# Designed miniproteins, single chains, continued (3): the designs that were tried, part 55

Each design is a single chain, and the fold is of that chain. pLDDT is the mean over its residues in the fold that is shown.

## One batch from the design tools (miniprotein)

Design m10005
Fold by ESMFold2-Fast:
Structure m10005 (fold): chain A 64 residues (1-64)
Amino acid sequence: SSLEKLIEELRKRIKELEKELEELKKKGEEGDEEAELKALLLEIAIGAERLVIERIEEKLRKLK
């Protein structure tokens, strides 16, 4: 279904954001304080998006 395709695209986007997070964490370890703060914000955003996707998938599983 189109909804399952959208969820797959969102999960792919999260994987790309996780790669950005790893790069920001490395810069933070090198003393870039702004990169460290951006990494913290991105980590929260990724966590929140994962929880929303899991909730949607649970509801879809009940409808099938």
Scores: mean pLDDT 83

Design m10006
Fold by ESMFold2-Fast:
Structure m10006 (fold): chain A 68 residues (1-68)
Amino acid sequence: MSAELFERIEAALRAAGFPEEEARRLAEEVVRNLGHLVRAARKANFVPVGGNNGDTLVELFVADVKAR
């Protein structure tokens, strides 16, 4: 999960024009923060795992980063 999300976020950031090193660093930070958030939510509430969750999360993060 996290490794797949990392690669997708990194690729999306590079496609948006970020340098490889910056894209990697940002992707690492995003995946780390997301990992904590998803784990906390899963423990506190029932969150479905599977389907298009990876794609949806990548889209949300790319949109958020692009808006900033």
Scores: mean pLDDT 62

Design m10007
Fold by ESMFold2-Fast:
Structure m10007 (fold): chain A 82 residues (1-82)
Amino acid sequence: MIDEKIKEYEERLKKNPNDAEAIYNLGVAYVAKGDYDKAIEAFEKLINEYPNSPYVSDAVQLKAAVLAAKREGRPLTPPPLP
């Protein structure tokens, strides 16, 4: 369930705050939950604090999609979580 995945990624970040995969996946999980504000904050943290991460390009694209969905008031289907 999505809440279990959110908790998993939060626990990973507690142990390793630099876990770019966990930050990205937490953002994706918030998109799945419909919590767009938390999703945007997770993606912005990844982009600003970990710019050399392989997840930055995906975070930039998904953040733009979340902002558009929020502006249009429509649901967004996130990419699947690992």
Scores: mean pLDDT 80

Design m10008
Fold by ESMFold2-Fast:
Parts: structure tokens; C-alpha cells; sequence
Structure m10008 (fold): chain A 65 residues (1-65)
């Protein structure tokens, strides 16, 4: 996954999480694949499952442009 610093900031703002949290999610998707469940993301980052799902969705949207 290749995202610009600006895209990471946009995702963080829309999902209501820190830019550091978005970076951790990107790292998880790069390590484990795009099929990583929101529950796994929540466990790794400490955010709620709902926020994890939103961050993943926004990352995939930016990945598609």
C-alpha cells in the first residue's frame, strides 16, 4: 500500500483517529494483506472495531485513488 502523508492525514481526520493509528493500520494491511478483519485491526491499534472498519474502508478508497 502506497499512501501520501496528506492522504494519511485526510483518513485520520475522517475516521477521528491519529495519523499514527492510520500508519499502524497501513502497516498491518501490508504485513497481513487487505483481508485483515476490523477486529484484528482494533486489537492491534486499541481503537474500536467501528473505527477500525472506517480506517480500513478509507485506506482502500484512497488505494483505488
Amino acid sequence: IELSEEQLREIAKEAGVSVGTVRKVVELLNEKGLDVLPSEIAKATGISVGKAAKVKELILERLEE
Scores: mean pLDDT 79

Design m10009
Fold by ESMFold2-Fast:
Structure m10009 (fold): chain A 103 residues (1-103)
Amino acid sequence: SLEDAKKLGVATTKASKEQIDELTEFLNKVASAKSREEIAKIVLEFAEKHGLPELGKRIAEAVLNGDVEAVRKATEEFAKSLGLDEKLARTIGDAVARIVASK
């Protein structure tokens, strides 16, 4: 799933290799998290780094509440705010939502 997201980013968006690599690292950290609390922390730190702390807080709240649909939508909005196209943004939103659902 992470390799597929990276491949889609290179093939279908104008996102730089650096942006795709950073997003891949983010998704790997989220996938490696042992709890929803750890996922929320990873999301908050990543969003703050990119100047989107309010959106990061919305995603983190959805993660902590186990609201998988809200996680997907807010993460997609976050990815779009980073300049990613709708297809890659949706892929990232779906990936984070599935990981949250598994915890």
Scores: mean pLDDT 80

Design m10010
Fold by ESMFold2-Fast:
Formats: sequence, structure tokens, C-alpha cells
Structure m10010 (fold): chain A 70 residues (1-70)
Amino acid sequence: MPSSEEIVKKSAEIYFEALNKVDYSNPEQVKLLNELKKKAEEIVELWHNGAPTEEILKKYKELEELKKKL
């Protein structure tokens, strides 16, 4: 099982990769990018508040599903 810190780092990496890859002229991709940002922020907040790794991992899986739509 990855650590909470590693999950947070990977969520940030996914968001920053999406920032560089997304077509900003495509409104659906921009919406997905904003959803990725919200999920990444939720993961950081859970980690900062000391949430269990399993709870953080569940949010990370939601972020991975959003990334697949991009």
C-alpha cells in the first residue's frame, strides 16, 4: 500500500501533467481539469487532517477515473 504522502505527491503529479496536456480550447477537457484540481485538493486536505491512508486512496481512485476521461 502506498503511503499517504506518496498518494498526495502522485495526485499533484497527475494534476500538473493534465495542466500541460489538456486542450484549453476544449470545454469538456477544461471541466475535467477543474474536477481533477478539486479531487487533488480534497486529497491534500484529507492528508493534512490526518485521515487514514485507505480514505485518501479512495479519493485517489476517483482522481484516476477522472484522468481516464481526459
Scores: mean pLDDT 82

Design m10011
Fold by ESMFold2-Fast:
Structure m10011 (fold): chain A 73 residues (1-73)
Amino acid sequence: GPYAEAAEGTTFTQAQVKEIAEKFNVPLATLKKVLGAITRYQAGVITQDQLTEVPGVDKAKSKALVEYAASLQ
């Protein structure tokens, strides 16, 4: 399903991906891009501000997403 597909290549489980999508109101069409950006941020490849390049992600949402993702580890 779409959550399993969005989880591929990330450190997140399908259940965690669904929770992120529902909690932060992330559309399925952008979900894989959002999770990929969080994964690149955690790998030190991009800055938190570069997450705002993903459609629908502002500075506040970027901060909330990275803090939430860190809490899952």
Scores: mean pLDDT 78

Design m10012
Fold by ESMFold2-Fast:
Structure m10012 (fold): chain A 88 residues (1-88)
Amino acid sequence: KEKEEELEREIDEALIRMMVGIERAANPDRPLTEEQLVEIARRFARSRPELFETDEGIEEVARWISEAAGKDFVESIARALREAREEL
């Protein structure tokens, strides 16, 4: 159902925001790198593999991570996640 799907999406976004926040807190004097954001995405993929079965799901996760990090890495993260999907 739409409302249940929206709630699940909000929970996923919150989890990603938390993961990005932890990485930032570990190195507050350094901006997050594309490599660090891709690693966060891979960790999330292990918890939610179903979101990586489609290119649309991958794009959405890449957008959430980029937004949480305050950087425009959507295309780079999505590409890396598509590669990682082949390993899942």
Scores: mean pLDDT 75

Design m10013
Fold by ESMFold2-Fast:
Structure m10013 (fold): chain A 60 residues (1-60)
Amino acid sequence: AEEEIDKAIEAAKDELLRTEMAIVRGLYRAVARQTGNPEEAAEEALKELKRIAEKYGFKL
């Protein structure tokens, strides 16, 4: 049924978004470890988060 296909698409999008969010968290940790500055790491992570938001069409 088309409803099942729609649910599958939404589940796939949700899973991809979760994966992208995990990448953002990983980027924060990597930058924080490399710079020793959580504020700089947060700025870099926020830039990626904004790119992902634009890519998936949700507002921040």
Scores: mean pLDDT 75

Design m10014
Fold by ESMFold2-Fast:
Structure m10014 (fold): chain A 109 residues (1-109)
Amino acid sequence: MVVLTQPESVSVKEGGSVTLSATASGIDLSSYNVDWYKQKPGEEKELLIYNNSTLAPGVSSRFSGSVSGNVATLTISNAKLSDNATYYASLYYNGAKVWGPGTKLTVYK
């Protein structure tokens, strides 16, 4: 069984750049497709990145994704207060969708 781990929380100053990571146990991510989702309280998960690095339609170019070894990363440039949310990594493994626990991002002035 694969497990995704993510930091519980990360902070960034408005206008700064931040990288969120998800680490997979027991697998090399080069053979898998990692998706990234943004969720605000009371809202559905919004797809940001799919296939490791492809921006979803309508998503700001401030978001980018990459994968190296067993680590997937989501980078947010020029952070905005509207980026305050929980960010989830996910992938399909053996026909099942595996979710990370989510990283809470706090953007401060």
Scores: mean pLDDT 87

Design m10015
Fold by ESMFold2-Fast:
Structure m10015 (fold): chain A 90 residues (1-90)
Amino acid sequence: MKVEEAEKLMKEGHKAALAGDYEKAIEYYEKAVELAEGVKKAEGLVGLARVLEAAGDLERAAEALREAAELLEEVDPEAAEEVRERAEEL
């Protein structure tokens, strides 16, 4: 299932990030974002943003958070505002 595959990729991305392999973590999260839609895609984008921030790519991290906020706007406006505010702090 697409959701299950995206979640598995996000877990692999998290493991790679914990190991300090940011390049591999970014690859996993980008694939998860490509496969996911709606809230799950927003979760993947937030994960991608954390790895990008840890790697020092604040511009791409902010862009990922802004995209996540747009996806959450229709489902969870409060979460969308929180994610957007976080993007503006980068």
Scores: mean pLDDT 84

Design m10016
Fold by ESMFold2-Fast:
Structure m10016 (fold): chain A 67 residues (1-67)
Amino acid sequence: MTPEEVLEEMKAIEGSKRDRALAAAARLLQLGYSEDEVIDFLVKYLGLTEEEAREAVAEARRQLEAP
C-alpha cells in the first residue's frame, strides 16, 4: 500500500486529526516503515507538527506491541 492510499483511507475515518494520525501511524508501522519515515509522512501529508507526529507514532507502537 502506498502512502497516498493510507491518506485516502484516513480521510474516510470519522473523528479528529489525532484519530486519523494514530490510524495512519499504526498502518505504516505495520507495513514496515521506520518511525522516522512515518513521522515525515504525518507532517507532510496530514499537516501535523513533529511533536504531534511523534506522539501518534509512540501511541501506535504501544498499541501494536500490546495487542
Scores: mean pLDDT 74

Design m10017
Fold by ESMFold2-Fast:
Structure m10017 (fold): chain A 75 residues (1-75)
Amino acid sequence: MKTYTVVVVNTTTGEKKTFVVTSEEEALAKLRKWLDENADKYSVSTQIGALLRLLGELLDNPPDGSVITIELTEK
């Protein structure tokens, strides 16, 4: 089982949120939950784009200990 660090960067404010995850399912679930909790800040297109970017990065089968950065701009 691989461990990944997902870093969500708010490019408007410079704030960062970090998740340590052990599966693709966990990574997507944690990002989705965080986006839902911050839905007022980001457009639907930005939220969908973030989930698709994370899925794409995970489908590339990155090595254990990889850091995946997802950049978001507020609406």
Scores: mean pLDDT 83

Design m10018
Fold by ESMFold2-Fast:
Structure m10018 (fold): chain A 62 residues (1-62)
Amino acid sequence: SMAEEYRELATRIAEEAKKVPDPELGRALIDIAFATLENVARQKGDEEAAAEIRRVRDEFLA
């Protein structure tokens, strides 16, 4: 599983999105990026990676 690599990528994307001055644009970037990562992980059968991506998203949006 590439769960750790996907988790690190998701975390970096979330941190970069925080730097976007427009909060709606930052949120949209996270939504698109996380949906894309989760879909790729699921297509590859990496359920652990998909779960980690969702966890990072939930943590960021809390």
Scores: mean pLDDT 81

Design m10019
Fold by ESMFold2-Fast:
Structure m10019 (fold): chain A 68 residues (1-68)
Amino acid sequence: SMDDELAALLKELAALEEELLKKYPEKRPFIQRLWGEILRAIAAGAPKEEIKAIIERAISELRQLIAE
């Protein structure tokens, strides 16, 4: 289900956040901005498909930064 997909993505996002912050603590404001975007979409009642796309983009960006 979409709820199961969103739960899995949020768990992955949280794990990547922890990994990035262990390596680059100075990236905390960047992570806060990503979560701000996700929370604003949820508060605005955006479709779950749109929220999923925002989270997937955030995951992609975090993976790229960790790989550096």
Scores: mean pLDDT 86

Design m10020
Fold by ESMFold2-Fast:
Structure m10020 (fold): chain A 83 residues (1-83)
Amino acid sequence: GMRGDAAASEAAEAAAKAAVATSEKATSGAAAAIAAIGAGAEAGYTGDGAAAAEAARGAAEAAAAGGGEAGAEAARRAAEAAA
């Protein structure tokens, strides 16, 4: 049934909540993740959506893991993938 989709949605929501909790403590990590997501969205709008979406996803995961240096590295990779 829909249980697999519900589990995936729950995991994504948990990751988003972790990113929010982390960003309250590490504003720079949140800013880097938001910038990477913005760059990914812009690249997606121009037609290079697949690589940009994957890079933005990685940035969001890095932000959820603690932001800071990991978030900055993910943002750099997202920007490179969008270019």
Scores: mean pLDDT 53

Design m10021
Fold by ESMFold2-Fast:
Structure m10021 (fold): chain A 72 residues (1-72)
Amino acid sequence: MVPDVEAVRETADYLASLGNNKTASDLLVEAGKSAYNSGDLDTAIELYEKALELEPDNEEAKSLLEQVKKDK
């Protein structure tokens, strides 16, 4: 089952508010992978883009975002 995307976004926003941008970014990347595996490419793109807003140097999020855009 796809995780509750809204709950994941809220948790990531909370972690970012505490200065845990890397943990928040990593959480969004894992949620994006779950969305991608479920065929929800639009949600995967949104989650990877949000991860990069919090941690611009997250190379995994960059690579996965490029892959999703090519597959779409």
Scores: mean pLDDT 79

Design m10022
Fold by ESMFold2-Fast:
Formats: sequence, C-alpha cells, structure tokens
Structure m10022 (fold): chain A 100 residues (1-100)
Amino acid sequence: SKIEEYEEKIKKDPNDAEAWHNLGEVLYEEGKLEEAKEAYTKAIQLDPNYAEAWHNLGKVLYKLGKLKEAAVAYRLAILVDPSNEEAKKNLAEVEKKLAE
C-alpha cells in the first residue's frame, strides 16, 4: 500500500525527490535492494543536497557488496551534513573492509 501510494505520487510528479526517497526506504525494508538503490539514486539526482538519501544509498550499496560505491555515497552524505555521526561510523567500517 505504501509502495503504491509513493508510485502514484511519483506518476503525478516524477520530480518529487522526497517521494523517491520514501519509496526507497519502503523497498529497502522489504529487501528489494536494487529497486531501493534506483529510487535513492533518483532522489539524489533531483536533490544532490539530500543528505539522508546519500546515507541510505550508501547502506544499500554496502548490502549489495559495492564497498567503493558505498564509501563514495557516505562521503557525500557527510559533505552535505557533517553532523551525521552514523554516516561517519559507516564510512569507517567500509574503509576498514576496503583495506583488508
């Protein structure tokens, strides 16, 4: 129902970055990681200063094993919002795995 609600909102306004981000969150909770990645990517294409979308994109990329891409997304989340301590922690974890 929430997926259908956000998809209908996007049909009426495909440039609604918040609706794309919200769709990504619901898809992520359902384990639809590739679809969540696409929705978050669309949100950041529409609003590159959407720190939460960058952070959530990083989390999806990490779960998909795309560690280098996850690190980039976390760095961009921190660049937009330097107070995001969870993104900094997640970046440190990814960088540690990339150094192994």
Scores: mean pLDDT 89

Design m10023
Fold by ESMFold2-Fast:
Structure m10023 (fold): chain A 90 residues (1-90)
Amino acid sequence: SSAQQQADELLKKGLEYREQGKYEEAIAKFEEALALDPDYLDALKALASTYVFLGKYEEALEVLEKALELAPDDEGIKSGLAVVKKLMES
């Protein structure tokens, strides 16, 4: 769909901002992608990993828990959750 194509483009722009160290701009693009497609797993993963980079572990946890509901067998999401929980208790 047109909305999915726009979400894909927003994810790509967010990843470009993240590569440039522009984390706030990256988050805004990932959130825009998720506004168009709330179940966009790649955008949820990108948002969560960016929150981890910023030390926003509570926000990362919430996003990863949503991602795990969509992909309960995804080992990357499970590992991400375990890492975030450990970082919150360190």
Scores: mean pLDDT 89

Design m10024
Fold by ESMFold2-Fast:
Structure m10024 (fold): chain A 63 residues (1-63)
Amino acid sequence: SYSDILLADPKNLSEEQKEEIAKALREEIKRLEEELSKATNIHTEIGLKLRIIGLELDLELLK
């Protein structure tokens, strides 16, 4: 699943595995950005922003 992919250590991944994880991360970021655009509560907004930043950092680690 998506969650299982995110638990993988990027340093030990093949190029194919890295691409699959990068794809999953990009799709989750897009989903969270859509949720953020609809957020009306500051706590929800901050939570979504922090999660997006975390996923963007994970994506950078795959390089």
Scores: mean pLDDT 76

Design m10025
Fold by ESMFold2-Fast:
Structure m10025 (fold): chain A 80 residues (1-80)
Amino acid sequence: SEEVKKIEEEFLKEVKAYVDRLLADPSLTVDQAFLKAMEYAKKLIDEYQKKYNLSDEEKTRLLLKASRVIFDAVDAARAA
């Protein structure tokens, strides 16, 4: 549905913004940024599930997509 697509885009945008902010923080190692981003994504998806009445399957799917966003951002940071 259109609503589910909007929720997905909003969720992934928030996760990407957060991991980018962590990776830009010179006080954090890349590994610390990764762990903090993963913890944030797990907490954020619980909030999205409650707010938007997402199924457990939808929650799992979105968390897997968020994990990919975080891994890709961290890999790019390590290559820089």
Scores: mean pLDDT 88

Design m10026
Fold by ESMFold2-Fast:
Structure m10026 (fold): chain A 59 residues (1-59)
Amino acid sequence: LSDKLQAEMLIALGRMAYSLGDYDLAIEKYEEAIRLAEKTDPELAAEAKELLEEVKKEK
């Protein structure tokens, strides 16, 4: 699997965790997505960073 596809899946898992109120899991998944996306897709990395900051405000 490509790093981009893995990052997209991690973002999806983070969104699901956030919707269930599991903010710690959401943060973990978004941080993993950022790490993978930074090397191949800066736009996807930026999206994941925005989602991470959103979760941190709610925690």
Scores: mean pLDDT 81

Design m10027
Fold by ESMFold2-Fast:
Structure m10027 (fold): chain A 72 residues (1-72)
Amino acid sequence: SSQDLADQLYRRALQLGYPHPEEFRQWALGFARMIQNGSDPQSLMDSIVRSVEERLGPQVGDIVRQALDQVL
């Protein structure tokens, strides 16, 4: 389910050192739903990583990309 996917993404990002786990959990559920509704996973991943890099820097963006690659 979207919730299970979001929980997996949240746990993996937390394990990799993501600094804002509550924020990540909130939008991970939204993105999990978009993927299940037919959105292209690669395009979503690229958009997410760019947004995170712009707000939190490239190191945090790399953490998010790793979490997405390992779960998706």
Scores: mean pLDDT 75

Design m10028
Fold by ESMFold2-Fast:
Structure m10028 (fold): chain A 64 residues (1-64)
Amino acid sequence: ASFEDEVIQALAEIYRGIAKAENDPEGGVELIVKHLRKHGRDDEAERVEKAFEETGEIPEIPEL
C-alpha cells in the first residue's frame, strides 16, 4: 500500500474507534464514509455503508 493509503486507512480506523467509544455507530459510519469518498475511495465507502446497513454495527475498515 502507498503512504497515502496507509494514512487514509489509519484516520478511518481512528473515526471507528471514536464512534465505538462514544456509542454512536451511525455518526461514526457517516464520518468514515465521507472521509473515504473525499479521498476517492468510493467502492470502499459503499462497502462500509452496505455492511452497516446489513449488521447495524460499525464495520471493519476495508483494506486500501
Scores: mean pLDDT 81

Design m10029
Fold by ESMFold2-Fast:
Structure m10029 (fold): chain A 122 residues (1-122)
Amino acid sequence: SVRDILAAYPRVLQVLLEGIELIREAGGEKLAAELENVLNGGELPSDPELQELWAFVVNVEESGLESDPRIQGEVIVLLVEILASALIRLGRPELAEELVERTVEAAREDGMPEEVIERIRE
């Protein structure tokens, strides 16, 4: 699951969970529920963007790459892109910008390599 892959980065995980709540508060209840399901290692989601994230997470777990910082960074990038895009579509671009900034700061505090943090900022 995303939670298992990101277990080494608890501050990042917390910021991403708060991002899901922001989507719910902005009226994206169905998307927030599907994102929570993907984070917990649930069934294949119906949303195509979430299907891509789900497939990537399953492939990472099957390949034993859960502890690779570059792979962990890619999971974070994919999730942040989904969350930020959803917030923009819900008319909250300021929350999308704040989410990216908070994720970068949380990743730095959790000791993620600077090379990986740079990819999140892009």
Scores: mean pLDDT 79

Design m10030
Fold by ESMFold2-Fast:
Structure m10030 (fold): chain A 64 residues (1-64)
Amino acid sequence: ADAEIARAGQLMREGVKAYKEGKYDEAIKYFEEAARHFERSGLPPGAETAREMADKAKKEKEKA
C-alpha cells in the first residue's frame, strides 16, 4: 500500500498552495511533513525535494 507516498503528495500540494498564498509558516509545516512521509516510503529524493521547498519557504518568510 502506497499510503505514505499518497499522503506525501497531498502534503506537497497543500504546501505549494500555502506558499502561493503567502502562508509561509503553513507551507513550511506541510513540506516538512511531506519529507517525513517520503522518508517512511523509502523515497530519499522525494524527501530531499520537500526539504528544499521548506527551505525556500523559510527564506521567503525572512524577506517578508
Scores: mean pLDDT 82

Design m10031
Fold by ESMFold2-Fast:
Formats: sequence, structure tokens, C-alpha cells
Structure m10031 (fold): chain A 67 residues (1-67)
Amino acid sequence: GAELALALAAREISKVLSPEAAARATALMRDYLAGRLSPEELRAGLVALGLSEELADGIVAGLQKLG
């Protein structure tokens, strides 16, 4: 389900971002799953936190399949 996809994405993000940035990225993903953010808003927020565009695109695509 969406919660499992969120947990897996959060685990991958935590390998790349600081704990503070990873927490903010997780909050953005939760807002996306709750319908409060578009896929483009999620992507832009993840890139702004320091994710590469390629990694951000992969996370957005993964959550779109399961959210």
C-alpha cells in the first residue's frame, strides 16, 4: 500500500539527505499521498531539499503507482 511505498522511499532518501532534510522530504511525500501536493510540487520540493532530478523523478513515479 501507500504506507509501505512511503517507508521504502523514506529509507532511500535517508541514505542521501541529512536527517533534517530527510524528515522534510518524508513530510512532502505524506502531503502528496494525502492529496495536498501535485506530482510536480512533490518533485520540485524533493529537488529543493538536495535530491538529484533523476532520484526525485524515480520517487515520484514510484509513489504515483501506489498512491
Scores: mean pLDDT 81

Design m10032
Fold by ESMFold2-Fast:
Structure m10032 (fold): chain A 97 residues (1-97)
Amino acid sequence: MSEVVKELMKKLDEAFEKLEKAKTEEEAQEIADEAIKAIEELAPKLTPESLAMLLIHVAVYITIAKIHKPEDQILIEGLERIADAIARELERKVAEE
């Protein structure tokens, strides 16, 4: 795994912890937007395989959140916004074929 993937994975884990503590939709939006910005800035340096791995990482967190905290819609929606951003960057990489 590249150092860029490791850096982004750490930033995502930090965003997930912040989202679990977020009490308002506005706070969750700011946390998600910061993570999305990091994804968009680093995505050009990543392979499609690395982006797919990051998407799986977020998808696992969404699944865990839906099982353990189904009432925490702020957390779930924040995680889904991050997943959508990674999916968009992956789609852009594949479209260059």
Scores: mean pLDDT 83

Design m10033
Fold by ESMFold2-Fast:
Structure m10033 (fold): chain A 61 residues (1-61)
Amino acid sequence: SDVVVIRLPKKDAEKFKVGDIIDTRKLTNYEVVNGQELLPKMRIAKIFYNSKYAYLVLEKP
């Protein structure tokens, strides 16, 4: 998969929108859940929520 999926608390995800290009080195309180490596800059392709967490699907910018 050419995407990285990260999980983080919903509160920490509130500042992000689909289409944002983010500096992944500034991310805190996250876990990579699909075993892929973060690039220094990535685009948010999708945001998913469950009862406890937000999930960001990150792709090349």
Scores: mean pLDDT 85

Design m10034
Fold by ESMFold2-Fast:
Structure m10034 (fold): chain A 85 residues (1-85)
Amino acid sequence: MEAEEAVRRTLQIALDARPEFEALEKAGLLGELEPLLREADRLLQEAGEAYRAGDLERATELARRAAELAEEAAERAKELAARLA
């Protein structure tokens, strides 16, 4: 339950920040967020593997960390996009 909620939260954060990510991509600045986005994606993949293996505690921890990185990336995207306006 908690792991699924953390994954959904990560996806929702990414969807909510889509306009900012698109603005940064057009400006050629998306690369500044790439390390955070790659790490969040890797953690989500590992969380999915842990969930399928029945390790719900590890899955929840990894998904929660992915959500935190997604939030950081979204916040930075909003700050950078605001400078483009």
Scores: mean pLDDT 77

Design m10035
Fold by ESMFold2-Fast:
Structure m10035 (fold): chain A 85 residues (1-85)
Amino acid sequence: MVKVSNSTLAATAGIPLLTDGKVGEVIDKDVDGNPVPEYRVEILSIEGNKAKIKNLKTGKEEVAPIVTDEDGKKYVIVSILEKYR
């Protein structure tokens, strides 16, 4: 089984966003299902447990880890925006 730990999330220094793990998916919801429009991203490609994503507000692209919790929920860990640091 695949699982995520709090230590893993902390180590990525990012925001976990709920995903279905599909290319072309637009995601903007946190772990509680609340919208976080500043972190809205599109999944451009998936390779194993990593996704190439594009932040739709800033236009920045990055490679972000995909993690799965014990309930089978998937999250993309997106980088924290500079203004929230």
Scores: mean pLDDT 71

Design m10037
Fold by ESMFold2-Fast:
Structure m10037 (fold): chain A 58 residues (1-58)
Amino acid sequence: GAEKVTEALNKAAKDAGLPEVPKVESREDLRKALMEVFGASEETAQRAADALEKAGLL
């Protein structure tokens, strides 16, 4: 669920030396975190959101 997505993103951010990711509760929260924290492109963030929504994690 959303909690596991938030935990996974925070682990990735810590490993990359990036700031803490806010709680991800929706597809838009995930897209925003990927773009603002990780510097991902809109296309990459959209694909990640689509994949996690399809997997039932959002």
Scores: mean pLDDT 78

Design m10038
Fold by ESMFold2-Fast:
Structure m10038 (fold): chain A 74 residues (1-74)
Amino acid sequence: DEKLELLARQTRVVANALEDKGTPEAREAARYLRESAEALQKGDVDKAIENLRKAAEAYPGLKPFVDRLIEELK
């Protein structure tokens, strides 16, 4: 699924930016974003959404990105 691969790549770019920020909250969110990207590559949309929500809980600044991505996954 090329759409899921594209969304997974976008999610990994955001995860890399958070890791570079270096705070504990950003690193925790980056871990959840990587789990979401892996789930998207496997076609597991429900698991991807669960991890996206956890990323936004760890790093609330991600909420607009997460909400947009979840809308695209419907």
Scores: mean pLDDT 86

Design m10039
Fold by ESMFold2-Fast:
Structure m10039 (fold): chain A 55 residues (1-55)
Amino acid sequence: SKEEELKKGIEEAAKAALAGDHEKARKIVEELSKKFNIPLEELERMVLKEYLRLA
């Protein structure tokens, strides 16, 4: 589903950020923004929440 794809993308971006691969995290967020028509600011907030959950 679209919700599952979005959740997987957010998790992948958060994991990239945790690994220190900030360029990969940025690219994933940009692609999610285009694919799901969600503002970058909102996606960055979602990724931060997932990052804090995983850390």
Scores: mean pLDDT 85

Design m10040
Fold by ESMFold2-Fast:
Parts: structure tokens; sequence; C-alpha cells
Structure m10040 (fold): chain A 84 residues (1-84)
């Protein structure tokens, strides 16, 4: 549906926003944050592949999980930076 399509597009744009946040903060300094980021990127790519196939429901699930892991990586990164 158009509603789910807009939801998926919104999630894609949100993920792109997190990439700009990371660019502003600089590179991850911990292995834990790097692994969360790596998993988030892999899920984002998989979500885009489902989006291209027209499987919008699966795309939304994968994009939401990608955003969650990326936000966890950025939260850990911000906590590390705040202690320096």
Amino acid sequence: SNKKLLEAIGLILRFIGLEFDLESLGEFQTAEAQELYKKAKELFKKGLDYFRQGNIDEAIKLLEEAIKLYEEALALHRAVLAQQ
C-alpha cells in the first residue's frame, strides 16, 4: 500500500540521517560499536533488496532492525566520547 511504501521510504531516510550523525561524530572507537554498525549496514542492504523486490513488509522489518542497531552503536559511541 502507499502508506507502507511511505513508511519504508521514511525508514531509509532515517538511516541516511544516522550516517550524517556518524560523519559529524567521527569514526567508532570500540569494537562493539563497529560490530553493531556492520550488522546495521548488512540489514539495511538486505532491507533495500526486499524493497526493490516489492516485499515492503519484510523491507520495513529489516530497516527497523537496522536503525535500532545503528542507534545502539551511536549511543555507545556518544557515551565513549563523553568520557574523554
Scores: mean pLDDT 89

Design m10041
Fold by ESMFold2-Fast:
Structure m10041 (fold): chain A 53 residues (1-53)
Amino acid sequence: SPELERVRALLAQGKTLEEIARELGISPETVARLVRELMDRLGVRSPAELAAA
């Protein structure tokens, strides 16, 4: 989904969950849920692995 790709791109830029939430106009709790979904889909264990590609 476009939201998951955007969250991944912002994490790769070194942005915090709060900064991503502000930029996307959603809650930090929603960003945390999207990060967990992205981790599950990519089979990674931490948000740092998403940022590292």
Scores: mean pLDDT 78

